# Designed miniproteins, single chains, continued (2): the designs that were tried, part 9

Each design is a single chain, and the fold is of that chain. pLDDT is the mean over its residues in the fold that is shown.

## One batch from the design tools (miniprotein)

Design m4281
Fold by ESMFold2-Fast:
Structure m4281 (fold): chain A 56 residues (1-56)
Amino acid sequence: GMHAARGAREAAASGGSAAASAAYNGGTDVKWSQEAGRHADAGDAEGAGRAAREGS
């Protein structure tokens, strides 16, 4: 339902923040780490997650 979809979006935003934190502290791929952080800062948790996975 709508409440479940909203919860999923809020959870994705939290995941994006975690991805940004990992990008900030990680050194495996600076380009993807910076991209993940940029997406998370803009509130794009899905984009941040994708960029973090590319850097992994």
Scores: mean pLDDT 57

Design m4282
Fold by ESMFold2-Fast:
Structure m4282 (fold): chain A 74 residues (1-74)
Amino acid sequence: SDAEEDLRAMEERLREMGERLDRPEEAERLIRAARELYELARNSSEEEVERWLAGQRETQELLRELRRAVAEAR
């Protein structure tokens, strides 16, 4: 399954980024959100996926924190 392989590659990149930025817990939370989205996409309509994304304020905050850490990294 190409999508599952792509997700695993993304998970590895997120973990590496989390370690480099000293944000491993935030990276792990993003990985869990990505896995939830993957399972939702497999078993749900596009409209259900869109509603999940719209409701994911926590995921958006995690992305914002990681982007901040990247910007602050030297």
Scores: mean pLDDT 71

Design m4283
Fold by ESMFold2-Fast:
Structure m4283 (fold): chain A 76 residues (1-76)
Amino acid sequence: GEQALKDLVIQTLQDAIEAIKAGNYDEAIELLKIARDAVRDNPEVTQLLDEAIEAVKAGDREKAIELLQKAISLIN
């Protein structure tokens, strides 16, 4: 159901934040791409995830985490 999908996406984004904190950027990007595909019908969230992926690629850890926390708030 919709709630199960939301819970899975939130967990995936939390796992991505932990990967970023651990310096596992390739894992973080993979998790964010999975989450993005799951929320492709929510343009506000997909935009935040796209910006977070670019922040991770640029090494902007603080910006990436901030964007992901905003995405979690919009989903939850």
Scores: mean pLDDT 87

Design m4284
Fold by ESMFold2-Fast:
Structure m4284 (fold): chain A 70 residues (1-70)
Amino acid sequence: SNEEKAKKILKYLEENPPKTKDELGELAQKKLRELGVKEEDMTDVLHEMGKLAVESDASKIVKDVLGGFA
């Protein structure tokens, strides 16, 4: 599901914390492609990532940027 894909991407970002907003964008886009997220599902996956990121142990950059999609 899109929620499961969002959880996998967030876990990856927690284990591989990005140093900049640009690096976050690159890593997130790479994982979205690897998990086969279609363009039509992109907004839903980003929204789920945002909700999860706010309550997660992810870095401040991840929470601040992805939280904006919640």
Scores: mean pLDDT 80

Design m4285
Fold by ESMFold2-Fast:
Formats: structure tokens, C-alpha cells, sequence
Structure m4285 (fold): chain A 87 residues (1-87)
């Protein structure tokens, strides 16, 4: 799968969960950053990817509710793992 295909899947999942457009756009920015970093660093371990997601969750928690952050991080983790498997 391409990064753009994963971002489209993320958008559809986030819209189904009823997140605001602001939360969706921020989640997609975070996911793009993670996937681009993984593409540039193909040696990254699953543990390093999970640390990036945890850091992103901490930053998102400054702007969004715990429920919104949990939904975003769950979707990001799922799609980052799919990208990791497709390498």
C-alpha cells in the first residue's frame, strides 16, 4: 500500500468515528509524518514506530479529549503496522 492509500483509509475510519474536521486533519498530519519517517528509515523497528505514536498521542492530548486521542492513536497504530508489514 502507498502512503496516500493509507491516509485515505485513515480519513474514512476517522469520519466513521464522527471526529471533527480539525481532529481528522491533525490525525492525518501525524500519520503522514510517521509513515514518511518509516519510508525514509526502512530499518525502524516496531518498537520505534510505537514510540513515535506515543509521542504523537501526548501532543494530541494538549488539544483534544482523551476519547478523541484514543480513537486517533488506535487508527494510526493499525495503519502504521500495515505499512510495516508491507515492507
Amino acid sequence: MTIEELLELARQALEKEGLSEEAIEEALRVLRDILTTMEENPEMSAAEVMEMVARAAAELSRRFSPATVATITTIIQLLAHEYLKSR
Scores: mean pLDDT 86

Design m4286
Fold by ESMFold2-Fast:
Structure m4286 (fold): chain A 94 residues (1-94)
Amino acid sequence: MKEILIVTVESEEEIKEVKAPLSEGQKIMEEEMKKKGKVIEKEPKEVDGKTVHIKEYVVEDEDEISEGAKLALVSKGYSMGNTNGGKVTIEYKE
């Protein structure tokens, strides 16, 4: 069964990467995410006359996404959202 976890960050400003300090366990989780994850910069959308920049973090597994990869992706999404003053949305698909 294929699982997909998507974390979407939306901001009125350009979404800049931030290097968050990571615990040893979080580093392991981020490495798992890098092996199965991808980052998609989407085309900006106009909402109520404002340009909204959208960045999507996706992890996929053909069977089951590890708990570590899920936590790493969610943590990265919130870190990026907080740094850029953006909105974070989490979607899970089976």
Scores: mean pLDDT 67

Design m4287
Fold by ESMFold2-Fast:
Structure m4287 (fold): chain A 93 residues (1-93)
Amino acid sequence: MLPSVFEQAVALNADNPEAQAAAEEALRYVEKAVEAIKKGDFKKAEEYAEKALEAARKALAAAKTPEARLAAGLAEGVAATLLGVAKLLKEKS
């Protein structure tokens, strides 16, 4: 997913503060995981991706609107993909 689409999805949680806070936390950890991958720190990338996935799942659990659920679901998908990539790269290192 494009970062701009994901950022817009986080904004859709504005009417659901708990889901918005968790989705913003997930976005921060996604950014840290991507940066860690770029630096070749696959252990840190895995740790950040796991935290992003936890935050995305909290956002999904807190989501009370269809828009918030969509945003949280997108965040979970991105975090799960990053976790898989980080684990694969860590095994090859």
Scores: mean pLDDT 76

Design m4288
Fold by ESMFold2-Fast:
Structure m4288 (fold): chain A 99 residues (1-99)
Amino acid sequence: SYIRSPEGQNEVLAAMILIQASVTVLAAKNSGDEELTKLAEEALEEVQRKIEEALKIEDQEEQRRKLEEIERLVKRLSEAVDAKDVEEAKKVLEEIKKL
């Protein structure tokens, strides 16, 4: 089936990454920390752009590696938000921008 194809699996991973980034924004808003919220919102916009770029890569293995790199950074951002670590959140956002 399409969902079991490399292309389908990469689209599912991309969707999961966007959900995780969106949940991270909600967590930042619920923390009441305005700076973390702004960083998480900017990171969501950058993640969306990087996913759109990754999905244009024709080689499915290269596309998968790029999506997994984005996923790793989104997980690090989520951990920084949970810890209320503004300095780590800033560092992760800069690494997302450099993808």
Scores: mean pLDDT 90

Design m4289
Fold by ESMFold2-Fast:
Structure m4289 (fold): chain A 112 residues (1-112)
Amino acid sequence: SKIKELGQKLLELLEKNLNVDEADELFEELVKKIEEITKKKGIEPSKGGLIARIALKIIVGEDVDEEELKNTEPEEIKEMALEILETLLEFAKKLGKEEIAKIVEELIELIK
């Protein structure tokens, strides 16, 4: 899958190109955005966490079990993934991480 290939490359770029402080800042930004989306859509926190976990797995090219998908709506996962990717894109551009920004833009285009 093109999404899986790009996701795996994104994870490698994040691990190689972010220092500890940058990784911590990104983590805080992602947590804040996930909580904001979950509250805005009136989703229960446990379900919001599940949707976010599935979306993150897809974004980094990890396999998602069909049983995990069975209790979620495809639209909810897609919306969460796009919001996470848009947050990643803004963060990458802010830090001048051009390779990360480029691959995130490609993932956004494939998922939307």
Scores: mean pLDDT 85

Design m4290
Fold by ESMFold2-Fast:
Structure m4290 (fold): chain A 106 residues (1-106)
Amino acid sequence: MTLTEDSSLAEILAWLDEQIAWLEATESIERGDREEGRRHLLEGQVSLGLALIQKGLKAPKEKILAQLREAALHLQEALENFHTELKEELLATLRELRALLEELEK
């Protein structure tokens, strides 16, 4: 499943469950460009950090969700450029994003 800028919260959560399960089950299927994978993982982590700051400042849910969508899109690109050395950090980042999205929908 491919995420877009218009992906719903439910679609992002379903995508996260799928990607987390794939990473946990999969032995090293490397693809794409290592530097692009690292760059997109970092950009996803930055967007996730900005969402945490916005949450702390009690920003509107829609603003926090927009930042979390941006994080998800960058993590999608990181997965398309997956290399084994990224596995642990990418998995941790996907799990953190998932937890924040679940809290936001409550």
Scores: mean pLDDT 84

Design m4291
Fold by ESMFold2-Fast:
Structure m4291 (fold): chain A 86 residues (1-86)
Amino acid sequence: SPLQQIIAEAEKAIKRAKEFSPQQVKMQAVAIANQAYRAGVQLGVDDDIIQEIKKIRERLLKSETVDEGIEGLKELKRQVQKMLES
């Protein structure tokens, strides 16, 4: 499942985040947010989930620390899990 793959990528990014710079974690998290957005739109999931992913992405673009990147990845994982339940 594309959604399960996105969850796995988010979990991997969270686990390895401290091995990377804040900028690298931010860019990985934004890439995962973009994947989640495309998958959600393609699957026709609730607009509330799509809007939340957009908000998470905007916060990630402003992130300056690895911990902020990890929090954004955890939020993305929660939203993609909601898509699986739909």
Scores: mean pLDDT 88

Design m4292
Fold by ESMFold2-Fast:
Structure m4292 (fold): chain A 79 residues (1-79)
Amino acid sequence: SDEEKVKKVIEELKQLKEELLNFMKTEKNEELRKTIVDGVKQKLAKYKDFINKYGTPEQKKEAEELIEEINKLLEEMLK
């Protein structure tokens, strides 16, 4: 179902957040950090579009909060 597909995308967002937290601790090269930030921003845009189209109101809220948390991490990566 579309709801189950959205659930999978939300789980991918949770995994992405954990990977970014680990990457922030291990990678200090500014150019590699910029490359990751750009790639993640593209991925977030696609995920947000998919969730907004097929997600329940509860899933949309969960995804919005998670995307906001990820965006804060991306800002910290570029400091």
Scores: mean pLDDT 86

Design m4293
Fold by ESMFold2-Fast:
Parts: structure tokens; C-alpha cells; sequence
Structure m4293 (fold): chain A 90 residues (1-90)
């Protein structure tokens, strides 16, 4: 339904904002350890997996599901790449 697609778009937006904020904090705060970043990535991955399953099991059109899943995977990929760079520079 349109309501489910809107909800998924909102959750995806919140995950993007969370990722951006977490990366900013990790870059600026010297107290953030590699272990803290790895723990954050683990929880983020669990949230991504859960949201992907919710999208797959929804009644949304397949084209909308594919777009949402691709964008979600891109968010997580970028987060992992940036987090790795931050860890290597600590």
C-alpha cells in the first residue's frame, strides 16, 4: 500500500540521518574507539536486514521494493566504506 511505501521511505530517511550523524561524531570525537564504530555497524546491519525483510514481505509493488532495497544497501555500503576509513585513521 502507499502507506507502507511512505513508512519505509521514512525509516530509510531516518537510517540515512543516523549514519551521517554517527560518521560525523566518529570523525570529530577522539574518544570514539574502533570497537565503538564496529558495534554501531553491527547494530546498523541488523536494522538494515530487518527493514529489508519487512520490505520484501510487504504488499508494495516490486519496483518500489527494488528501489527501497537498493537505496538501503547503498546507505549501508557507504557507511561501511566511510567507517573503515575513520578506523584506519585512528
Amino acid sequence: SDEEVELFKQKLKELKELAEKALEIAKKNPAVTPEDIEEFLKHFEETVKKLKEEIKNSSAPQEEKDKLINELEDVYKKLKEEAKKIIEEK
Scores: mean pLDDT 87

Design m4294
Fold by ESMFold2-Fast:
Structure m4294 (fold): chain A 55 residues (1-55)
Amino acid sequence: GSEAERRGERYAALAVVAGAQGDLAAARKHAQMSEEAGEPEGARRGLAAATVLAA
């Protein structure tokens, strides 16, 4: 994939990790960065997973 695609994937993964740690504020920020990198679908899925993991 492109540099932007890889960056978006990384931020989506970071959102999931933040959710697993209970940090939904960081998860939202990372999801936003994933969307800005051109991965809005990945960002939404990452944030959804983060919300479940933080619960």
Scores: mean pLDDT 77

Design m4295
Fold by ESMFold2-Fast:
Structure m4295 (fold): chain A 81 residues (1-81)
Amino acid sequence: GGDALAEQMIKQVREITQEGVRKAQQGDISGAIGQMLRLIGIGIDAELLRKQGKISDEQAEEILRAVEEGIRRIMAAMRQL
C-alpha cells in the first residue's frame, strides 16, 4: 500500500539526513555529499511513484519536503566547519 511505502521512504530520509549531519559535523565532507546525493535519489523515486499512482500527491509532497529539509540541514552543518 502507498501509506506503508511513503512511511518507509520518510523513515529512510530521516536516517540518511541524520547520518549526513553526523558526517558533516565530523569533517567528512565527501561522506556528507554522498548522503545528500542519496536524498536526491529518494526525491526522484517519490516523483516516479506519484506518476505511477503508487503514492498520493500529498505523500509525494511530504517526502519531497523531508528531502529538501534534510539537504538544507546537511549543508548548514557543513557550512559551520
Scores: mean pLDDT 90

Design m4296
Fold by ESMFold2-Fast:
Structure m4296 (fold): chain A 80 residues (1-80)
Amino acid sequence: MTPEELELLRRKMEELAARRRAENPDQAASVSFSLTEEGKVEIDVFGVPLDASEEEQLAVARETAERHGILDELEKELAE
């Protein structure tokens, strides 16, 4: 992944987190994106109810990635 692709990915995730905050102001909504020293992409998506299960959090992350066309990158990262 190029630096330009990483910036685009980060921007899309942050945009979706912001939209979730606007729609659900009483819920925590954030996204963090990092690149490891090994060149792997790590994406953490928060934007679910505070009492949501890990499975619900992962479902939101996958839905977010699919909507922005980055599902394959997220699935690869989650598999490792």
Scores: mean pLDDT 56

Design m4297
Fold by ESMFold2-Fast:
Structure m4297 (fold): chain A 60 residues (1-60)
Amino acid sequence: SSAHERLLAAIGRALRAIGDVLDAEWSDASEREKEERIRRAKRVLDDALREMTAAEKELQ
């Protein structure tokens, strides 16, 4: 995929990860399950932000 396409895909993943954090917080899951889900979503968000930076650099 082009750098522009990867940038848009990474933005989409970041938005979904934010949604996953909110979903976990308001779910009926146990505190432990919420913490694990939020941790995973934060990792996805971090990876997406790194990909956004890399793709933006390629577009220069």
Scores: mean pLDDT 84

Design m4298
Fold by ESMFold2-Fast:
Structure m4298 (fold): chain A 100 residues (1-100)
Amino acid sequence: SMEERRRRIGLLAQKRFQDLLDEADKLIKEHPENREKVKKILEIAYETLQALRDRFIAENVSVEEAEAFLDRVYERFSQALKNIDVEKAEEVAREALAEA
């Protein structure tokens, strides 16, 4: 079941990042002037979600606990993205990695 847990946590992190990419695409179409800030927020979110995935896999966190944590982190990154707030994205990354 270690293999199944790894796969499921990987898919959870991937799905949350894909949802951020979809949101970012819409924001860039509406406000192309924000493209570089949006890109920076996505880079921070990608690195954070990958680090959380790897930690949850290594620390034997349950799929349910990993999903709940990743959903909270996703929601916070989604808000930072909507506000085009790079500093908020950096804060979310720092807090999520400290809490995990």
Scores: mean pLDDT 90

Design m4299
Fold by ESMFold2-Fast:
Structure m4299 (fold): chain A 92 residues (1-92)
Amino acid sequence: EIEKLRKMLAEVFELYAKALEELGQEELAKLMREFAEKAKAVKTKAELNELIDEISKEFGVKKSDLRAAKSKEDIANLLTPSILEKIKSLFE
């Protein structure tokens, strides 16, 4: 369960990083890569909880929703609104 969630988080953040690089959003892409690397480095439940806390604070997602995610699509659906708002703020 811990391993599955960690892997899904890493893969979703890597996909966002690639998409943002293609859009020329280097700073936001770097943020996504940093979260992907943190997810890959997680070895304990305590470290996973710390990562979930950081994601919750950065993207405004509920920790319980992140923990309940069953697929990469679930994680993407939780993160997408915040990422879109971050992109919009660059044009305001």
Scores: mean pLDDT 84

Design m4300
Fold by ESMFold2-Fast:
Structure m4300 (fold): chain A 58 residues (1-58)
Amino acid sequence: MEELAKEAVESYTRRGLHPDLGIADVKSGNPNIKFVAEAKKLGIDIDELVKKMKEMYK
């Protein structure tokens, strides 16, 4: 879970996008979002992933 949250935040930051956009995308629960699809495959709760992304944002 920590690795998925880190990759999600870094993916948005690396593209020059604000991490809040990544958090909003994951929070939407849209399975077309890479990190939402990956979390569902791993049995990770979307709300818990969002919480971890917020913790990693700084």
Scores: mean pLDDT 77

Design m4301
Fold by ESMFold2-Fast:
Structure m4301 (fold): chain A 61 residues (1-61)
Amino acid sequence: SRREEAYAEALAAIRRMSADPSVSQREMGEEVLAIARAHGLSEEEADRVAQRAYLELLAEQ
């Protein structure tokens, strides 16, 4: 589904970004939203993808 594809791409992106100490949480949030928009997600669906991706990133640390 578009949501699962957006989630996988967003999670991969913020994993890579989190390895760079110069990248802010705001920049990671902007990238997740850009990915969600590229996949044609609504604002509500984009927020759910972002929340899910951040929770998974936190679980990996």
Scores: mean pLDDT 83

Design m4302
Fold by ESMFold2-Fast:
Structure m4302 (fold): chain A 62 residues (1-62)
Amino acid sequence: SAAARGGGEGARIAVEAGDPALGGQLARMGSEQVGGLEGAARAYEAGNAGDGEAAWRYATES
C-alpha cells in the first residue's frame, strides 16, 4: 500500500538522519499495514541495526 511504502521510505530517512530506532519502528508499522509477518520482523530488525534501506526493502516485499 502507499502508506506502507511511505512508512518504509520514512524509516530509511530516519536512519540516515541518525535515528535508527525510529527508523525501525516506522518500518515495522508500515509492514504491519501490509500484513507481512516475516517481512515485518526483518524490517524491524534491519531498522534496529541501522539499515534503513534493508528495512524499507523488507517492508515493501512483505
Scores: mean pLDDT 60

Design m4303
Fold by ESMFold2-Fast:
Structure m4303 (fold): chain A 67 residues (1-67)
Amino acid sequence: DLDALRQQAYDTAYDILKKAGVPDDVAKQLAQQIAQTAVDLVAQGRLSPQQALDMAIDNARLAGKKW
């Protein structure tokens, strides 16, 4: 279910970004981009849902550190 993956990736990325001190509006935009990338890679058959979620976590952590 790609909608469930999008929601889970968004919520997880958003939480990581907010805890890293990213402002709410920026955290929402970044989490949306990260979640969309995760969904796109699963839809293309390039990643499993679990691999896509792991990538979303890593991308959120990297974005939070660069903020």
Scores: mean pLDDT 88

Design m4304
Fold by ESMFold2-Fast:
Structure m4304 (fold): chain A 78 residues (1-78)
Amino acid sequence: MKKILVIEDDEKNRERAKKVLEHQGYEVKTFKSGEEAVKYLKENPEEKFDIIIVDKSELTKELEELAKERGIKLRIIE
């Protein structure tokens, strides 16, 4: 099963993305900010995500670098 991390500041967009992806059979973890997601990933280094979906406003250089280091596919949304 693919595991997706969703970062989206807008709560309605975040809730919608989670519901759609879970309905498609993905395991989904959501965060309001890139900072919270980076903290979670650093605290849970053994947890493997296949894709990070991030709102453009929450995209940080730290998140980009961490995704690259861990081989996680990054998808940016507007």
Scores: mean pLDDT 82

Design m4305
Fold by ESMFold2-Fast:
Structure m4305 (fold): chain A 63 residues (1-63)
Amino acid sequence: MLTEEEAKEYKTDFADGKELKEEDRVILPIPGSGYVVSKESLPKLMKVLGYDPKTGRPLKPEE
């Protein structure tokens, strides 16, 4: 699951005021998550949460 450290990191990225376009803002496509992140940060965050950014599937068979 997302750690407090990772959550703060991505909140800081969003709150930085980078003037991201709507196309550069994406919602994490994982169950129970409503985090809005930058498109470039999405693959890294998905891997940290245990998801394969290529397929969107869990890296672990069960969890």
Scores: mean pLDDT 58

Design m4306
Fold by ESMFold2-Fast:
Structure m4306 (fold): chain A 74 residues (1-74)
Amino acid sequence: AEELALQAHKQTLQAKQALKNGDYKKAYDLATKGVDLAQKAIDLAKDTDPLLAEAAQRILEAAKKLKEEAEKGL
């Protein structure tokens, strides 16, 4: 769960950078991976690590917003 949350965060940061650079397709692909990884981290952590689940939920929200912004640029 922790590894998935860290990977989700990394993908989300890369998506944000790609969006700032105007690379909408790359931002979309990276944000989509961030959403998937964050959701998996939440699903694994929700019953065992509430703080990790909350952190992953915040990453999920950020990744979803980046994905929506990238889609608008496509």
Scores: mean pLDDT 81

Design m4307
Fold by ESMFold2-Fast:
Structure m4307 (fold): chain A 66 residues (1-66)
Amino acid sequence: SAGEEALARVGRELGVDPAAARALARKLGDSGAITAAQVARREAEVDPEAARRGLERGMESAGVKP
């Protein structure tokens, strides 16, 4: 899906496992995953490490191992 691809791309850029990012996207749904990817990409423009940690925390709260 568009959401899975968007979140996988951002995950790959931030050094997170793309498979884990796709698993998170499936739990969020397509629109939620697109929004999460946009937020992470925007955060990464300022602080890539904070963006990566934010994505990892999102995965943990969704029951996905980063």
Scores: mean pLDDT 83

Design m4308
Fold by ESMFold2-Fast:
Structure m4308 (fold): chain A 70 residues (1-70)
Amino acid sequence: MAETTKRQIILILKLYGLTEEDAERLAEEIMANPNLSEEQIAEMLKSVEGVSDETARKAARDIATVLKGL
């Protein structure tokens, strides 16, 4: 189950323009802290070069949905 969730997060991050390496690294960090809020996930994504506030917010929402099963 965790492997499936991690793969979904990687796919979401790649859809928003992150490289496979950055997507894998961030997915591992998020999976290590599954109780992260949408706002906390957005802040992590904003640390990546080239990720705008709007992109980070949208990606964080999609990732939070996957983590909560909705």
Scores: mean pLDDT 79

Design m4309
Fold by ESMFold2-Fast:
Structure m4309 (fold): chain A 73 residues (1-73)
Amino acid sequence: KEEIIKEIEEIFNEMIEMLKSIGQDDLAAQMKKQKDYLIEQMKSWSEEENQKLLEEVKKALEELKKEVEKLKA
């Protein structure tokens, strides 16, 4: 529903900003395309499918955070 879609949007936006902050503009642009595509798809998906995507995106955010901290530390 709207809440899950909004949460996924926020996570993607956070990942996009992190990629831009480390100079990965091409990856940030690809991430934005993925965000737009997935949001459109979610409108036709079941709640179970949306929930699974939320979990996958949360995992990706966590992995990206670890990568960014390794590059800065």
Scores: mean pLDDT 78

Design m4310
Fold by ESMFold2-Fast:
Structure m4310 (fold): chain A 70 residues (1-70)
Amino acid sequence: SRLDELLAELERRIEGKSEEEVNAIVKETFARIDAELPPEEGGFYYTVLGLYATGLLTQRWIDEERRRRA
């Protein structure tokens, strides 16, 4: 599906990137969705992609905090 394609692309692009770079990649992905889909459909994609990116950033934050405390 289009969502699966976007998630796979986002995962590949985010790998090894900083929080700032991840935010830029997510913003670019949202801009492409705005160009391709009606606003009503885009809302679902923004939510899923945003949660996924937030999850990756949260995991990095947890890993860093554990490293500082160990």
Scores: mean pLDDT 75

Design m4311
Fold by ESMFold2-Fast:
Structure m4311 (fold): chain A 105 residues (1-105)
Amino acid sequence: TLANLVQEARRKTDEAIDLLKKALETGDEKLREQAIRLLEEARRLTQEALKLARKAGLDEAASLLSEARRYTDLAIEYAKQGDLVMAILYASSARSMVDQALRTI
């Protein structure tokens, strides 16, 4: 269901944020790589949810999921560059948009 996709994207984003914070504290490259994989999974789930929201005419949810996808893309880009502070900020913004979308469904 749409709600299940949004909830799963939220969980993957939360896990990624925790790993990015730990990578920032420890300098552990493997934690950064694991966080990037989780953000890529969250992006895929958010894209699927966005497609379903658009088909259902859920304009508010679609708008929030579109913003979440954009912030997730930025989080992935900054994480790949090693800018973990910016990656955490954008991942947190994506998480906020996903949480708001979940409340509209």
Scores: mean pLDDT 91

Design m4312
Fold by ESMFold2-Fast:
Structure m4312 (fold): chain A 61 residues (1-61)
Amino acid sequence: MESAEKAIQAARDGNADESLKYAVEAAKEGYRKEASYIMGLAYQVKGDEEKAKEYFERAEK
């Protein structure tokens, strides 16, 4: 839980690298769908629209 919350906060703060780090930890904790969504947000912050789209697709099903 903490890792997902930290990843979301990092993405909101514009810190894509920290967001990706905590999203990976959230995925390891079993929150794979949430981690994919957060990775989408992180890549969107980086301006990598193609990667962001890929991860949002994985988060939706």
Scores: mean pLDDT 79

Design m4313
Fold by ESMFold2-Fast:
Structure m4313 (fold): chain A 78 residues (1-78)
Amino acid sequence: SAVDEFVKYAKLGLVKKAEEAWKSLKSDKDKEEAIKQIEKAMGVKISEEERKRLLAGDVSVVLELQVDQGLSLIKSVV
């Protein structure tokens, strides 16, 4: 599913592929499910501000989460 693809690519730091998967999400419920799954997959809590950015289509939020976790050396962060 697009939700699964988004989480997969977001965890890998593949921004362009994660963005494509995000754009494939057809409903706000799917977008909210993707946010919930990424929180669990990365072990982070997404703030209300970050959630609003993701709903607006700004998937760079997931790169910021990777930097915060110290994964920048493993995942190519912009």
Scores: mean pLDDT 71

Design m4314
Fold by ESMFold2-Fast:
Structure m4314 (fold): chain A 60 residues (1-60)
Amino acid sequence: SMSEKQLQEEVLLSLKRMTQSVTDLAVQRALERGDLAEAERIQAEGDKLLKKIDEELKKL
């Protein structure tokens, strides 16, 4: 059986991959519109979420 810690790690790693994919797509869409400021804002928010996920992974 999978440990609770292992399940939490797998969930956080999945969330990290999803956050990266969604951020990358949203940044690409902003750049396609020529909105550099919005692309930078979206990237910064994505990076902030990824940092929080990495901090939670380090606590496991």
Scores: mean pLDDT 89

Design m4315
Fold by ESMFold2-Fast:
Structure m4315 (fold): chain A 85 residues (1-85)
Amino acid sequence: SKVMEALFIVLESLNDEVVLHDLETGEIYLIPNMNKEEMLNLKPGDVLKAIKISENAEPLGEVEIEILEILDKDEFLIKAIVKIK
């Protein structure tokens, strides 16, 4: 299996859980084991660049990720615009 970088948007930040949307596959994931300090800094609309370590494809799949970068929506849009030049 190839370890691939993925882009997620934060849909919801709950107590001890974060809901992520995979921007390439369209799948929605729960992360129940995220570090609490990292969770407190995540807001709906934030974009995560991360490595998928493992995933469970069953209802509301759980995913283990390694976060590489956290971008707000404006930073993500700026990076996307620069890449299309």
Scores: mean pLDDT 63

Design m4316
Fold by ESMFold2-Fast:
Structure m4316 (fold): chain A 100 residues (1-100)
Amino acid sequence: SFEEIKERIIELVERTAREFLEIASKELSEEELEEIRKKVEEFLEKLKNAKTPEELEDIVAEFAQFASELASTLSPEAAARVRELVRELVREVMKLLNEL
């Protein structure tokens, strides 16, 4: 069902965000990490309020763009790790949405 897929997408975004924050925590200040956490909470709220598969796809794409832009401010090795996490997230989300 749509609600089950939505819950799985939220869990995937939460996991990806936690792993991204762990990587970023080694290079960014506490203030910068707090701004990232607030932005992640905004994306999670948008996902919870999404009513269509298209809205879920759009929100995940916006989150992926946000994470990729932040990755560009990190060291090349950390950026590569974050970009791989984002790639895996997008792939898994697309697979789930194709089941609708």
Scores: mean pLDDT 89

